# Designed miniproteins, single chains: the designs that were tried, part 81

Each design is a single chain, and the fold is of that chain. pLDDT is the mean over its residues in the fold that is shown.

## One batch from the design tools (miniprotein)

Design m2989
Fold by ESMFold2-Fast:
Order: sequence, then structure tokens, then C-alpha cells
Structure m2989 (fold): chain A 67 residues (1-67)
Amino acid sequence: EEILALGERGDPAHVPALVPLLTSEDPEVRAQAAYALSRIGGDVTRAALEAAPPSPAKQAALQGIAR
């Protein structure tokens, strides 16, 4: 599966779809979005996360980005 298998750098095209999920009503969806964003990583993902409203899921994604 491409979205989850992008554990290396990932495709930034998926970032705009994943960022809104960080504020999803479902905690499982929020956790999965944070994980996917951390796996995609890169400049686009970091910038999108920095622009997003603060949340625990955003924090987790930022900590998972890049080694």
C-alpha cells in the first residue's frame, strides 16, 4: 500500500489529505494520520504541520519526521 509503505520519504501529494485528519473526531484516525505524516516526512510535511493548529497528533507527527 503506497500511503503506508512510504515509510521512507513519501509522496507530498498525500500531505494535504492527511493534515486535516490530525483533528479528526476519531482518536484512531488522528493517530494513523500522525504516523503516516511522520513517515512521509520532508519539507512539505514539516511546513504543513507547522501551519496546522496545535494538537497531540501534530506533536507526534513532528517528532516522527526525519531521524
Scores: mean pLDDT 68

Design m2990
Fold by ESMFold2-Fast:
Structure m2990 (fold): chain A 61 residues (1-61)
Amino acid sequence: SREELLEEIGRLTGMSLENAERLVEVARQLGIDVAVQLARRYARLSDEEAERLRELLERLL
């Protein structure tokens, strides 16, 4: 479900549900690549975690 995907983004990035929703909106308006780069920079994601985030964002859009 949408809620489960948002919770997984929160676990992966350390973001609150509100900030995870904001990240989805960034992906919707500016593209998934921009959202993934933003999350990588601020959450220090590994390459594997960044790819998982991309998959989650694709399912939410």
Scores: mean pLDDT 85

Design m2991
Fold by ESMFold2-Fast:
Structure m2991 (fold): chain A 82 residues (1-82)
Amino acid sequence: MVAEGLRLWREGKLDEAIAAFKKAIAREPSSELYTRLGEVQLLQGKYEEAREFYKKALALDPKNKRASSLLKTVESIIEIKK
């Protein structure tokens, strides 16, 4: 149920958006859902968690350009924060 998570995210309800995406993943895991979950985690400053979800997205779909781009971005942030 990607639409529910996206709606909550647009409303600024980041924790509820995360819960909605996790519930959707539990029913039907997808590269898109892992990418969206990583994006919400990134917005909350949870860089390690975001990285892990982008890796899961790429494990399901290695051609997911959005997940690949965001993984590079979050890894760069983590490297700077070291």
Scores: mean pLDDT 79

Design m2992
Fold by ESMFold2-Fast:
Structure m2992 (fold): chain A 83 residues (1-83)
Amino acid sequence: AKVVVLSPEQVSDPGTLAGELLKAGVRPGSTVRITAKGLPAPVTGRLVEVNEEGVWLEQADGSRVLLPIEQLGQGDVTIEILS
């Protein structure tokens, strides 16, 4: 799987975050695993959207989860592209 590491500065602005994800080949519908200092555990899901609140993922059970920009911006964010 392709792995991308983003700095706090790259995740703090939704436009920059969306651009970095697109550059890495991550699009709506891509399955990713996100690991970040501000998250209690790695989160796996399909990318729904990136907006001013953060990253919206749809998990395997069909639930949608928001990863807030404030939690992502606490340190480096590792994004593993699964599909």
Scores: mean pLDDT 82

Design m2993
Fold by ESMFold2-Fast:
Structure m2993 (fold): chain A 59 residues (1-59)
Amino acid sequence: EKQEFLKLKVEELEKLLEENAEFFASANWPSEERLELLNKINEEAEKKAKEKLEKKKKE
């Protein structure tokens, strides 16, 4: 379900952002690298949300 997918995506995004909070706080990386990391976090959260949704459907 669309709503279930969005909830899972938000949960994964929040978790990944918290795990990387120290990196964003302490690192003096170039802006491009920060944007790449944010994009990877978003992509990973979406992928994990889709995997969890598919697993629930298989059960």
Scores: mean pLDDT 72

Design m2994
Fold by ESMFold2-Fast:
Structure m2994 (fold): chain A 96 residues (1-96)
Amino acid sequence: EYFEKGLEYFEKGEYEKAIEYFKKVLDDEKASDKEKAKAYYYIGLAYEKLGKYDEAIAYYQKAVELEKDKNSEIYKKSLEKMIELGVEQLREAVLK
């Protein structure tokens, strides 16, 4: 399964390969919205690990928009990450 392969690469610090496999989950017509929201969240985490904060925020936003269960861990963590990174980006912009 593509998601498990993505997690394997993510755990090894191979974030670009992790993103490739998580994107394969998004392309899988059999994957549920919940599975795709989870893939968006992990793509966001991988971009964050690569220092690509704008991409990370965009994927966390996609996870929030697709996850229908607002009590889910994926919804809550994605929203938290968007706020944290958005605040830090604004702070960096103001200081420079």
Scores: mean pLDDT 81

Design m2995
Fold by ESMFold2-Fast:
Structure m2995 (fold): chain A 69 residues (1-69)
Amino acid sequence: SSNAQAYLEKGKQLFSEGQLEDAIRYFEQAIKLDPNYAEAYLNLGEVLYAMGQYEEAKKYFEKAKELAP
């Protein structure tokens, strides 16, 4: 929905600005609003990867792939 998309877009902005922890919070809210939002899982994985959380990032990348084959 439009609300989930707004959280995704703000998360992407925060990620581009290097605000990794805040980006995670916005992506988590996008997922909470739309649990099938593949792009939100993909972006959450990318932030976690940037933070060195590789195993956690991999789980979210796989979830994104599952939702958007």
Scores: mean pLDDT 89

Design m2996
Fold by ESMFold2-Fast:
Structure m2996 (fold): chain A 99 residues (1-99)
Amino acid sequence: SEAERLARELADLAMERRDDPSFDDDDFLAEFAERTGQRELAEALRALRNSGPDDPAVRAFLAASAEAAALFAADPDNPANQREALFRLWLAAIEAIAR
């Protein structure tokens, strides 16, 4: 699906930038928008990040984030496991704002 494709792009970008301490969340979403042309999605993801805990999309994202965090914790030094956890996290974020 398109959501899965975009979630993989986000996960791959996060893996590329994982060792750059100067690369913050705003730089990350800006780079994603430049690479994919998905400026509206990048803005929606930024809005989700800045939304309050009572927002249904935030609640859905946090529930899915717990599963991604558990996957990461199972093998935190494995780059393939890190990438899969990031993919699931970003897919959950995209699906939360699309509903």
Scores: mean pLDDT 77

Design m2997
Fold by ESMFold2-Fast:
Structure m2997 (fold): chain A 63 residues (1-63)
Amino acid sequence: SVREKLKNAVENAIKLMKEKLGYSDEEVIKFLERAKQRARAAGNEDLVEIYDEAIEKLKKESE
């Protein structure tokens, strides 16, 4: 599904930010929060949900 592909793309982007750019979990969360706000402004509700799920997962994994 399109949603599954978007979810996988977001997960791959998080991995790339952490492994290649050296982002901390806090920096990734800030990036995702901004991306979520942009998706909401664009009316992309599926993408808002995907970013929200990724943020919550990362928060639980970091502590």
Scores: mean pLDDT 83

Design m2998
Fold by ESMFold2-Fast:
Structure m2998 (fold): chain A 68 residues (1-68)
Amino acid sequence: MKEAEAHYKKGLEAFQKKKYEEAIEHYEKALALNPEYAEAWRLLGQAYKELGEYEKADEAFEKAYELE
């Protein structure tokens, strides 16, 4: 879905700028549109890990691995 990909790309831009909370918001919007977006789950986990939210990071990584 084009809209989910657009949010994912905005999340990537925020992540590259180390704006992890902003990246999370964009990845969550991508996942609201496409909950099977494995790459968005993986990067959501990375953003949570950068913020020290390890439990939320692990949950997001598990979801990404289930979807592959």
Scores: mean pLDDT 85

Design m2999
Fold by ESMFold2-Fast:
Structure m2999 (fold): chain A 65 residues (1-65)
Amino acid sequence: SDLLEELKKILKEEYGLSDEQIEELLELAREGRLEEAVEFLMEKTGLPREIAERLVKLIAEALAK
């Protein structure tokens, strides 16, 4: 989806995630492992939990069919 492509761009350009880290984050979200996705994002970016939770929610929404 267009939203997913924009989120990938933001994660890479604004938060400095590699393509491999983005793919791992998306895989966790696809598997419904949302808490692990939040912890992963916090570890890789240093973002506060509340921001990481919002980003993971947006990713999950973008991945929903």
Scores: mean pLDDT 85

Design m3000
Fold by ESMFold2-Fast:
Structure m3000 (fold): chain A 58 residues (1-58)
Amino acid sequence: MELARAVAPVPKLNDEELALREGDLVEVLEEVDETHWLVRNLKTGEEGLVPKSALERV
């Protein structure tokens, strides 16, 4: 399981994106492109696209 942490709050700007709070732990499901990862929030179980720049690998 590949883990990452949100280093900043992430807003949900569209239906494909996932909102995160700073410090949220996510599982990286797929590296969709160079800028976005598909992740699952480990606290809520919600899935969505998040900017890679907002995440730090744990």
Scores: mean pLDDT 82

Design m3001
Fold by ESMFold2-Fast:
Structure m3001 (fold): chain A 98 residues (1-98)
Amino acid sequence: SELTKKIILAEMQLIAAEAELFIVERSMDKMSPEELEKKIKELEQMIKDLEETIKELEELLKKTKDEEEKKKLEELIKRYRETLERLKELLKKLKEKL
């Protein structure tokens, strides 16, 4: 279904964001100022993309009548919001290193 495809794509985007968090948190202390500036821009874009996806998932949740799919969407939205807060905190830390 189109809904299933959208959920899978959103889960893939979340996995990519979680991987970026893992990598940057472990490498940020070794980054040059130029690398920090580039990473800040990349994370700012990722935050915008995640915020847009949360909005799309919330609209899907409102239209979804299936209880199982609702639970999956609610859990996915929760994970997105948690990841978004972690990305925002990481962005703050990177900006403080400049």
Scores: mean pLDDT 88

Design m3002
Fold by ESMFold2-Fast:
Structure m3002 (fold): chain A 75 residues (1-75)
Amino acid sequence: MDEVAKAMLEKAEELEKEGKEDEAKALRLGVEAQKAYAEGKLEEAVRLALEAARELGVSEEELARAEAEARAYLA
């Protein structure tokens, strides 16, 4: 996890230098989601992961489906 998170943050910095700010933001949100999950903050992890996917252009229908499945898993 820590090595993967570090690599993702380095990639986000590279994307910012290329002017791909939305993709960089999505990677940072993905790292925060992983940290929240590791801390047992499952609802926060799901929320952050959905925000990252939205920044990457995933449809609202697909996001709603993913959120419903994640909430069912957490229940």
Scores: mean pLDDT 76

Design m3003
Fold by ESMFold2-Fast:
Structure m3003 (fold): chain A 59 residues (1-59)
Amino acid sequence: HMSEEEKRRLALQGLHDLLIQGKTLEEALNSLTGLGPYAREVIDRMKAGGQAGAAALAA
């Protein structure tokens, strides 16, 4: 079984890759079917950490 940390890491990597491809945040979330809850958690955490975290996901 994958750890919770691994699921969050995969969600972060997947979001970053999809955003680099020009997809919107909403489209990226919808593309991560098995990781949707973890992707949302990562985004919420990054938003709480400020724009620098959000920019890293969008780079």
Scores: mean pLDDT 67

Design m3004
Fold by ESMFold2-Fast:
Structure m3004 (fold): chain A 83 residues (1-83)
Amino acid sequence: MDDEFVEAVKELLEEFGIKASEEDLRSTLEGLGVVNFFYLVKNELLEKVGLPKEPYDAEEAKKILEDPVGYVKEFKKELLEKK
């Protein structure tokens, strides 16, 4: 799961021109946990595309924990549609 999640996050970041190593992403994930890591990535990307940063939401956190990879892919799709 962690490898698939890290790869999905890397693909999301690369789509928006952010190059990150899998080692750096994995280390951040291990330090923060899945939910906090996703919010760090999400808010960085929102700022890059000129959208407001979003606060923590318990319902979103639950969805991330249930399907981290699928949630990252859906977020990528939504951001690309707002480009």
Scores: mean pLDDT 79

Design m3005
Fold by ESMFold2-Fast:
Structure m3005 (fold): chain A 69 residues (1-69)
Amino acid sequence: EKLEEGARLASEALKTGDVEKAEEGLALIAEGVEELGNEGAIEVIKKLLEEGLISEEVANGLINSLKAS
């Protein structure tokens, strides 16, 4: 899943400061959002957060952005 992989990479990049990984993660998140739609993307992000697969900071940022769109 592009959104899952992207959010995971973005969360790892936030811990390590890896700019290249952050860019890759953000690109995959954008593709995943386009495929799922905003509501579908929010549902996936919430599940990933509940499973502890992504950081709260990344999850909250993405959900707030998608709700504003």
Scores: mean pLDDT 76

Design m3006
Fold by ESMFold2-Fast:
Structure m3006 (fold): chain A 65 residues (1-65)
Amino acid sequence: MEEVIKKLEEERKKRFETALKEGNADAQKYNDEEIATLKANIDSLKSRIDSLTKEVQKLLEEIRK
């Protein structure tokens, strides 16, 4: 009986370690893809906002003069 329980414990530990390792790789891949997508989207919006911010800055400087 004890030998069977010991064998099952070994198998469970091995499977747990494998699952943890696979989960880590998938999480990193997902994060990489998500960051790339968000960066592209932010860059597009940033460009438009930057243009508008420049216009506002110029107007404020004219008022301050």
Scores: mean pLDDT 74

Design m3007
Fold by ESMFold2-Fast:
Structure m3007 (fold): chain A 73 residues (1-73)
Amino acid sequence: SLKEKRDEVFEKLRELLRKHTSPEVAERIIKLIEEGKYAEAMDLIAEHLSPEVREEVFKLLEELIKLDNEIRA
């Protein structure tokens, strides 16, 4: 289902964030994503993650946003 796919993508995103930044920063980014504050989340990702990890995180975030839009439609 779309919900199962969304949950899998968001779990991968959370794991990647928690692996590559501090718990405080990871939880701030996760909260911004939950609140739909994607621009602020992207800014923190750009500030705290390496270019290689940043690219993967942005791809997952894009997929998450697309899935959330499909679920709400």
Scores: mean pLDDT 84

Design m3008
Fold by ESMFold2-Fast:
Structure m3008 (fold): chain A 84 residues (1-84)
Amino acid sequence: KAEELLKEGEKALEKGDYEKAIEYGQKALQLDPNNEKAKKLLLEGMKAYLRDRGLPVPETEQGIVAAYVGLKIREIGDQIDEEL
């Protein structure tokens, strides 16, 4: 149930486990793509993740997602380089 995922995601967010909060938000959206609370949890997790790294937080949903995805792509690239 999406509601249980949202509850767990809110707990993760309060603990500062932003990646886990984002994961629960994504899973909740997979079960209910129009769930506004799941979308809000995902965005709040992304915003907190950006803030935790000292990065600017965009005002728009699209901006927040783009900034987070861009950061994760860079982090994944760094991990791939570690395998070399």
Scores: mean pLDDT 77

Design m3009
Fold by ESMFold2-Fast:
Structure m3009 (fold): chain A 91 residues (1-91)
Amino acid sequence: MVSEVSEEDRATALNNNGVIALKLGDYEVAKKYFEKAIELDPENAFAWNNLGEVYLKMGDYDKAIDYYQKSLSLDPSNSLAQENLRITQEK
């Protein structure tokens, strides 16, 4: 029985697992972790940005742009999402 793990704490752990998978080039596994992270904490701008990076690596630039814009709508000061959006739009 789960006894007090917050959805935000679980989302953070899932996001961290996704980042590891992304660094290993395991894009389908990374996608799954980031999708679960945003399902638990839809205001996690980092998870939205990271999901965008997964789609960028898979060649889906339109989805990557959409997810980077979603990240920026939650955190307009997210310089990583701003740069990722710029790079993706130039492809």
Scores: mean pLDDT 82

Design m3010
Fold by ESMFold2-Fast:
Structure m3010 (fold): chain A 76 residues (1-76)
Amino acid sequence: MDSLIDDLNNASRDQRQSAVDSTYNSGVFHINMGDYDGAQRDIDVLRQMAQQADSQGDTDIARRAQQYVDDLTRMM
């Protein structure tokens, strides 16, 4: 019944940080493989994670996710 975003809203800080880092690594992997559609999906997930983290007051996690979005977009 819960979306990935709903699960992340209730996850521990460490789990949210790990999810952000994992999604970034997935995006880098997709770009290196030439899978830009996969990379775009990872960017979209990172944007959602950044918005959710910011809404929860986790500004450092939100900033990290936003930096990852910028980094992946610049690599494409």
Scores: mean pLDDT 81

Design m3011
Fold by ESMFold2-Fast:
Structure m3011 (fold): chain A 60 residues (1-60)
Amino acid sequence: SQELANEIQKLVLELIQLVNDGTLTEEKKEELIKKLTKLLKEAGHSDDEIEEVVNKIKSL
């Protein structure tokens, strides 16, 4: 699952950059939450870890 981990990290970094640039839209936020949730589950992350990521994105 190194490939999945790399995809997840790439999406998280892109999300952070969008936030820092002030270019994150609500539509994009929803898309990223859906995508990250799917990948995190596939990568074997716990529900608690997934919830932390989702809550962090929601707070943006």
Scores: mean pLDDT 81

Design m3012
Fold by ESMFold2-Fast:
Structure m3012 (fold): chain A 57 residues (1-57)
Amino acid sequence: SELELQVMRLVAEGLSQQEIGERLGISPDTVSGILNVVMRRLGVSSRQEVAEKAKTL
């Protein structure tokens, strides 16, 4: 859950999957996987919607 929160915050900052992966020491594919889990949990279907939700954290 901490890793998911970090991904959400970095998405809200406008970072790409590659930049988030570099920041967190994980692959961009792993970031995409985490982002898909986050989207499912939040009931959203886009990266932009995740960023909007993350602004309330």
Scores: mean pLDDT 80

Design m3013
Fold by ESMFold2-Fast:
Structure m3013 (fold): chain A 85 residues (1-85)
Amino acid sequence: VSDEEIKEGVADIVSAVGNLAMEKGDYEGAVKLYEKAVEIYPNNARAWANLGKAYEKLGETEKAKSYYQKALEIDPNFEEAKKLL
């Protein structure tokens, strides 16, 4: 197990907690959790897309688009990227 693998695993757990915050309608809390996930492991396209979705729920459309674009830069085939609009 490398430091990179540990960071990826920790970021995945933090993202999962962010998903629970989204389910509960705590979009501000979800943003903080997803921001922490991408801080720990920046190469996580799903976490960037989830940041975009959380900001979209907060009405921050331009921020949402920026994070969806970031997810696409990491993984051009990522399905969540269709939420760019």
Scores: mean pLDDT 79

Design m3014
Fold by ESMFold2-Fast:
Structure m3014 (fold): chain A 59 residues (1-59)
Amino acid sequence: MSDEEILEAVRKMIIEKLKAQGYSEEEAEKIAEENVAKLRELLADPGVRALAERELAEA
């Protein structure tokens, strides 16, 4: 899975979870972007990348 595919999948998951909790689409997107930006930096570490792929597979 590419870094962009991981980041897009995580972004969608965060947005869906937040919207289910009653957040607006705008608020959910803002929170997702902040989390995705942090994850993008962390994905430079192969161990972090493997953990992200595992979490997506378990979701």
Scores: mean pLDDT 77

Design m3015
Fold by ESMFold2-Fast:
Structure m3015 (fold): chain A 70 residues (1-70)
Amino acid sequence: MEVSKLIGLILRAIGAKLDGDNETAERDLLSAVEVAAKLGPEAVRFVANIARQLGFDKAAEYAEEKAKEL
């Protein structure tokens, strides 16, 4: 189920950030954007907000732009 996959990627990204693995956190957030896009623009904006709160501005901007195209 897409929702379970999305939540799993977000939790993994948060865990990676806490471990100081910013590369893995950003990669998992970008993967979360792709999964969220299948759920719709609100899900993509949700991921964008999480990325911004975690300090991943590039991932947040990517998500915001993708949400506008949906």
Scores: mean pLDDT 83

Design m3016
Fold by ESMFold2-Fast:
Structure m3016 (fold): chain A 75 residues (1-75)
Amino acid sequence: MREKAIEAARKLGGEEVAEKLRQTIDRYLAAGYSEEEAVAAAIAKLVSDGLITPEQAREIGKAAGLSEELIEKAL
């Protein structure tokens, strides 16, 4: 999940976006989030920060294996 999310972010937004996503996922994991929750929260955070669009967030979440319901709930 985490690795697939990072790879999708790299393809859509380049290395800087991939690195920001990796760092944000790792922060949520350190805070006690599950991998699924951390990936969803990190994607939502990058949209909130203006680093990716909601459309890119949906593509990253789908590539990571997140459910559509979880992606929409996080956004």
Scores: mean pLDDT 85

Design m3017
Fold by ESMFold2-Fast:
Structure m3017 (fold): chain A 76 residues (1-76)
Amino acid sequence: MEEVEKLIEELKSEDPRIQAYAVVKLTDLDDPRAVPAILELADSPSEIVKKALEYAVRFSTNPALQAAAREALARY
């Protein structure tokens, strides 16, 4: 099972709590496959998702994923 693919689908959820959970878990996996989906989160403003993106900026060690989270936060 590719956990990253499941988490990317969870980023498309209408529930911001599920979206925030997926951002945190994708950050823990630190996989750049999440980058396009994270950038799209800027179009769905939610305080809990914003906090999850702040977590990604602080704890991601992948430069592309960290940059995507910063860009999404800047468009919030």
Scores: mean pLDDT 77

Design m3018
Fold by ESMFold2-Fast:
Structure m3018 (fold): chain A 119 residues (1-119)
Amino acid sequence: SAETAALLAEIDAREAELAALGQRFLDAITNKAPKEEIIAILDEFRAVVEATAELVLPHLSPALQAQVRALLAEIDRLLEKAKEALEKGDYKTAAYYFAEALNLAVGMLNLARAELEAQ
């Protein structure tokens, strides 16, 4: 349907935005940006993930809604661990936790995309 096509296009746009945030994070780590700048990228990433989940959740089965909510909780936990690592000056550990959060966010988008394409 036109509504499904529009929602799939929005998911693709959000995936591109998450990828751009991932690159901004890596650039900030590589260039030894101030901690507050890197934390702002993590907060922006979390906001995009949460907004995307709100967009897709009403279109998913109850089982997939539960799975997406579990992924959101794990993403939030990983982002908080990344933030704690940054506050301690452990940029490598922060990068590890962020990479895991990004992988889970992409996985969440792939689950939503598969459900919508099956309609």
Scores: mean pLDDT 89

Design m3019
Fold by ESMFold2-Fast:
Structure m3019 (fold): chain A 64 residues (1-64)
Amino acid sequence: SELEGLKKGKKALEEGVRISREALEEAERDPSTPEVIRGFLRLVLESEEALLEKLEEEIKKLEE
Protein backbone atom coordinates (compact mmCIF):
# COMPACT_ATOMS: atom_id res chain seq x y z
CA SER A 1 0.00 0.00 0.00
CA GLU A 2 1.02 3.65 -0.41
CA LEU A 3 1.14 4.15 3.37
CA GLU A 4 3.37 1.08 3.85
CA GLY A 5 5.71 2.35 1.13
CA LEU A 6 5.93 5.79 2.76
CA LYS A 7 6.63 4.26 6.20
CA LYS A 8 9.41 2.11 4.70
CA GLY A 9 10.79 5.23 2.99
CA LYS A 10 10.69 7.13 6.30
CA LYS A 11 12.68 4.38 8.06
CA ALA A 12 15.29 4.42 5.26
CA LEU A 13 15.50 8.24 5.35
CA GLU A 14 15.86 8.25 9.18
CA GLU A 15 18.84 5.88 8.76
CA GLY A 16 20.20 8.17 6.02
CA VAL A 17 19.98 11.19 8.35
CA ARG A 18 21.86 9.26 11.06
CA ILE A 19 24.64 8.26 8.62
CA SER A 20 24.91 11.80 7.17
CA ARG A 21 25.08 13.30 10.68
CA GLU A 22 27.89 10.89 11.64
CA ALA A 23 29.75 11.68 8.38
CA LEU A 24 29.48 15.44 9.04
CA GLU A 25 30.70 15.05 12.65
CA GLU A 26 33.67 12.99 11.40
CA ALA A 27 34.48 15.57 8.68
CA GLU A 28 34.28 18.43 11.22
CA ARG A 29 36.76 16.59 13.50
CA ASP A 30 39.19 15.96 10.59
CA PRO A 31 41.27 19.11 9.87
CA SER A 32 42.36 17.61 6.49
CA THR A 33 38.76 17.66 5.15
CA PRO A 34 38.30 20.63 2.76
CA GLU A 35 35.69 23.22 3.87
CA VAL A 36 33.83 22.75 0.54
CA ILE A 37 33.26 19.09 1.48
CA ARG A 38 32.03 20.04 4.97
CA GLY A 39 29.68 22.57 3.35
CA PHE A 40 28.28 19.92 1.01
CA LEU A 41 27.77 17.46 3.90
CA ARG A 42 25.86 20.16 5.83
CA LEU A 43 23.63 20.78 2.78
CA VAL A 44 23.03 17.02 2.34
CA LEU A 45 22.02 16.64 6.01
CA GLU A 46 19.76 19.74 5.83
CA SER A 47 18.08 18.41 2.67
CA GLU A 48 17.54 14.95 4.19
CA GLU A 49 16.03 16.48 7.37
CA ALA A 50 13.69 18.66 5.26
CA LEU A 51 12.58 15.62 3.22
CA LEU A 52 11.98 13.64 6.43
CA GLU A 53 9.71 16.39 7.82
CA LYS A 54 7.73 16.47 4.55
CA LEU A 55 7.44 12.66 4.51
CA GLU A 56 6.19 12.64 8.13
CA GLU A 57 3.46 15.17 7.19
CA GLU A 58 2.34 13.01 4.22
CA ILE A 59 2.18 9.89 6.44
CA LYS A 60 0.15 11.83 9.04
CA LYS A 61 -2.37 12.92 6.38
CA LEU A 62 -2.85 9.31 5.21
CA GLU A 63 -3.39 8.06 8.83
CA GLU A 64 -6.42 10.36 9.37
Scores: mean pLDDT 83

Design m3020
Fold by ESMFold2-Fast:
Structure m3020 (fold): chain A 97 residues (1-97)
Amino acid sequence: LKKKAEELIERAEELIKKAKELGSKLAVKVAEKAKELAEEALKEEDEEEAERLLKVAEELLKIAEEILEAHEKGDILREIGLTLRAIGLVLDYELEK
């Protein structure tokens, strides 16, 4: 689990750098949230909770990558829609606590 968290943090940091260079503020925000959750998983002593945090972080990273693709293609509506999906994913996780 700790290796998976470290891997997701590194992936998030690289995605944040690329998104900042390309001007995708939404991809930056979603990737930053994924990094935050992966960092929480590194500190989590409960394996089941750490696995939940990592699953959400990984899904957020996939969404952030898609947001960046939509931004590069100029598909603003898709970029917004994907961001709303990311918000929903985080809310679902928080409400299940």
Scores: mean pLDDT 84

Design m3021
Fold by ESMFold2-Fast:
Structure m3021 (fold): chain A 60 residues (1-60)
Amino acid sequence: MIVVRVELPSISSAIGTALAAIGLDPEAKVKVEGKTVTLELPDTPAGREAAEYALKAGEL
């Protein structure tokens, strides 16, 4: 299991990142708390892609 937690610059960015991660891996378990997104992902290629996307979004 891959667990990723990122803080984004706005609530809309957090929601957008969460939705994009679910789109990349529908098995993603997502928790959004204000500007913070927590993802629990399977250790699969889709899960790793979703995790990398969220991490890069948090760096922007």
Scores: mean pLDDT 80

Design m3022
Fold by ESMFold2-Fast:
Structure m3022 (fold): chain A 59 residues (1-59)
Amino acid sequence: MEKKEEEEWKKLEELLKKAAEENRELAEKEPDPNRKALLLGIAEAMELLPKGLEAAFKL
């Protein structure tokens, strides 16, 4: 039972933020420019998703 939706979203945000950080670190170490661009795109998408969900959720 979800007693506090904000706690669930905080956990999800932490996980997605951590995943985005991991992908960014991976991209920084990636010598192939095509893969680097892809990893950065994935990281950006991961960060945008929880921010949008948080805004909608608070309404």
Scores: mean pLDDT 73

Design m3023
Fold by ESMFold2-Fast:
Structure m3023 (fold): chain A 80 residues (1-80)
Amino acid sequence: PLPAEVEAIIEYIKRLVDGVEKYAPDNENAIDATVKTIESLLRVAKSDELIDAVIEYAKKSKNPRLQKKLLEVVEKIRAE
Protein backbone atom coordinates (compact mmCIF):
# COMPACT_ATOMS: atom_id res chain seq x y z
CA PRO A 1 0.00 0.00 0.00
CA LEU A 2 1.08 3.59 -0.78
CA PRO A 3 1.73 6.09 2.04
CA ALA A 4 -1.40 8.11 2.90
CA GLU A 5 0.25 11.37 1.76
CA VAL A 6 1.02 10.00 -1.73
CA GLU A 7 -2.53 8.59 -2.05
CA ALA A 8 -4.02 11.98 -1.09
CA ILE A 9 -1.88 13.80 -3.70
CA ILE A 10 -2.87 11.26 -6.41
CA GLU A 11 -6.58 11.83 -5.60
CA TYR A 12 -6.06 15.61 -5.72
CA ILE A 13 -4.32 15.38 -9.13
CA LYS A 14 -7.19 13.20 -10.41
CA ARG A 15 -9.72 15.82 -9.25
CA LEU A 16 -7.74 18.62 -10.97
CA VAL A 17 -7.57 16.73 -14.29
CA ASP A 18 -11.24 15.62 -14.16
CA GLY A 19 -12.32 19.14 -13.19
CA VAL A 20 -10.59 20.97 -16.05
CA GLU A 21 -11.75 18.37 -18.62
CA LYS A 22 -15.37 18.57 -17.40
CA TYR A 23 -15.75 22.30 -16.65
CA ALA A 24 -13.06 24.16 -18.66
CA PRO A 25 -11.82 21.92 -21.56
CA ASP A 26 -11.40 24.89 -23.96
CA ASN A 27 -9.94 27.32 -21.39
CA GLU A 28 -6.20 27.52 -22.14
CA ASN A 29 -5.47 29.48 -18.93
CA ALA A 30 -7.29 26.87 -16.81
CA ILE A 31 -5.39 24.02 -18.53
CA ASP A 32 -2.04 25.79 -18.05
CA ALA A 33 -2.81 26.56 -14.37
CA THR A 34 -3.79 22.92 -13.75
CA VAL A 35 -0.59 21.64 -15.42
CA LYS A 36 1.52 24.09 -13.38
CA THR A 37 -0.13 22.93 -10.13
CA ILE A 38 0.55 19.27 -11.03
CA GLU A 39 4.21 20.11 -11.87
CA SER A 40 4.60 21.75 -8.44
CA LEU A 41 3.09 18.71 -6.68
CA LEU A 42 5.43 16.33 -8.56
CA ARG A 43 8.47 18.45 -7.63
CA VAL A 44 7.53 18.61 -3.92
CA ALA A 45 6.56 14.93 -3.52
CA LYS A 46 9.34 13.44 -5.74
CA SER A 47 7.41 10.17 -6.10
CA ASP A 48 7.51 7.71 -9.03
CA GLU A 49 3.96 6.62 -8.14
CA LEU A 50 2.76 10.21 -8.71
CA ILE A 51 4.58 10.39 -12.06
CA ASP A 52 2.94 7.09 -13.11
CA ALA A 53 -0.49 8.41 -12.07
CA VAL A 54 0.00 11.61 -14.13
CA ILE A 55 1.05 9.55 -17.20
CA GLU A 56 -2.08 7.37 -16.80
CA TYR A 57 -4.37 10.42 -16.52
CA ALA A 58 -2.69 12.01 -19.56
CA LYS A 59 -3.23 8.79 -21.59
CA LYS A 60 -6.94 8.75 -20.61
CA SER A 61 -7.43 12.45 -21.39
CA LYS A 62 -9.65 13.37 -24.35
CA ASN A 63 -8.17 16.89 -24.34
CA PRO A 64 -5.10 16.95 -26.65
CA ARG A 65 -3.66 20.16 -25.15
CA LEU A 66 -3.93 18.86 -21.57
CA GLN A 67 -2.47 15.46 -22.59
CA LYS A 68 0.50 17.10 -24.37
CA LYS A 69 1.25 19.52 -21.52
CA LEU A 70 1.08 16.81 -18.83
CA LEU A 71 3.46 14.54 -20.77
CA GLU A 72 5.87 17.49 -21.32
CA VAL A 73 5.93 18.12 -17.54
CA VAL A 74 6.67 14.43 -16.85
CA GLU A 75 9.56 14.43 -19.38
CA LYS A 76 10.94 17.67 -17.88
CA ILE A 77 10.90 16.26 -14.32
CA ARG A 78 12.43 12.91 -15.40
CA ALA A 79 15.26 14.81 -17.16
CA GLU A 80 16.24 16.47 -13.85
Scores: mean pLDDT 80

Design m3024
Fold by ESMFold2-Fast:
Structure m3024 (fold): chain A 85 residues (1-85)
Amino acid sequence: SVDELLEKAREAMENGDYEKAVELYEQAIKEFEKRGDKSKIAEAYILLAEVYEKLGRPDEAKRYAQKALEIDPSNEKAKELLEKL
């Protein structure tokens, strides 16, 4: 289930396994895309941007933060990430 994917992604983040967190969040995004849940897609893009920031990949982090803003232009977390990157 998508809830299990999100829980495992958070565990991977807490353990510093950022590559695993990327895989799990990408799987969760695909499930949200199937459901048309744009709000959850935007939230997952922000989480993925945070993972890429931890990986030291600011270009990828910026791309995902921008994707979140395309869905929700008022998203404060995405704006904060873009200002720091």
Scores: mean pLDDT 85

Design m3025
Fold by ESMFold2-Fast:
Structure m3025 (fold): chain A 62 residues (1-62)
Amino acid sequence: AEKEYEEGRKLYGESRLPEAIEKFRKAIELDPEYKLAWRELGEVLYNLGRDDEADEYFKKAK
């Protein structure tokens, strides 16, 4: 979970958004309580203009 989250953040910093999303999804799959991964998915979706989906992920990150 943590390793996948960190890899996702690196990819996000490189603007490799689809690959970053897959890493954050993997982190959540391994640990659904990994709230940081839910927040990062929300941030990526918000930046893509998918605000409704982003809001759902932010609520899971609460």
Scores: mean pLDDT 78

Design m3026
Fold by ESMFold2-Fast:
Structure m3026 (fold): chain A 59 residues (1-59)
Amino acid sequence: GPKYRVTESRLGPILRSLGLKKGDVITEAQLREMAKMAGIPVSLLRDLLLADGVVEEIA
């Protein structure tokens, strides 16, 4: 499935709670859990993270 690389060094509380750091790869399953914690659709979270340059798609 799709994967996303973390491109930001300064991560917010949600990404930090997952133990993520710059250069780490986020799976679709991890992205769904983040969206659930934020109370938004996974598609919206994905689009926001990509638009803000927090992550880039690698697959």
Scores: mean pLDDT 75

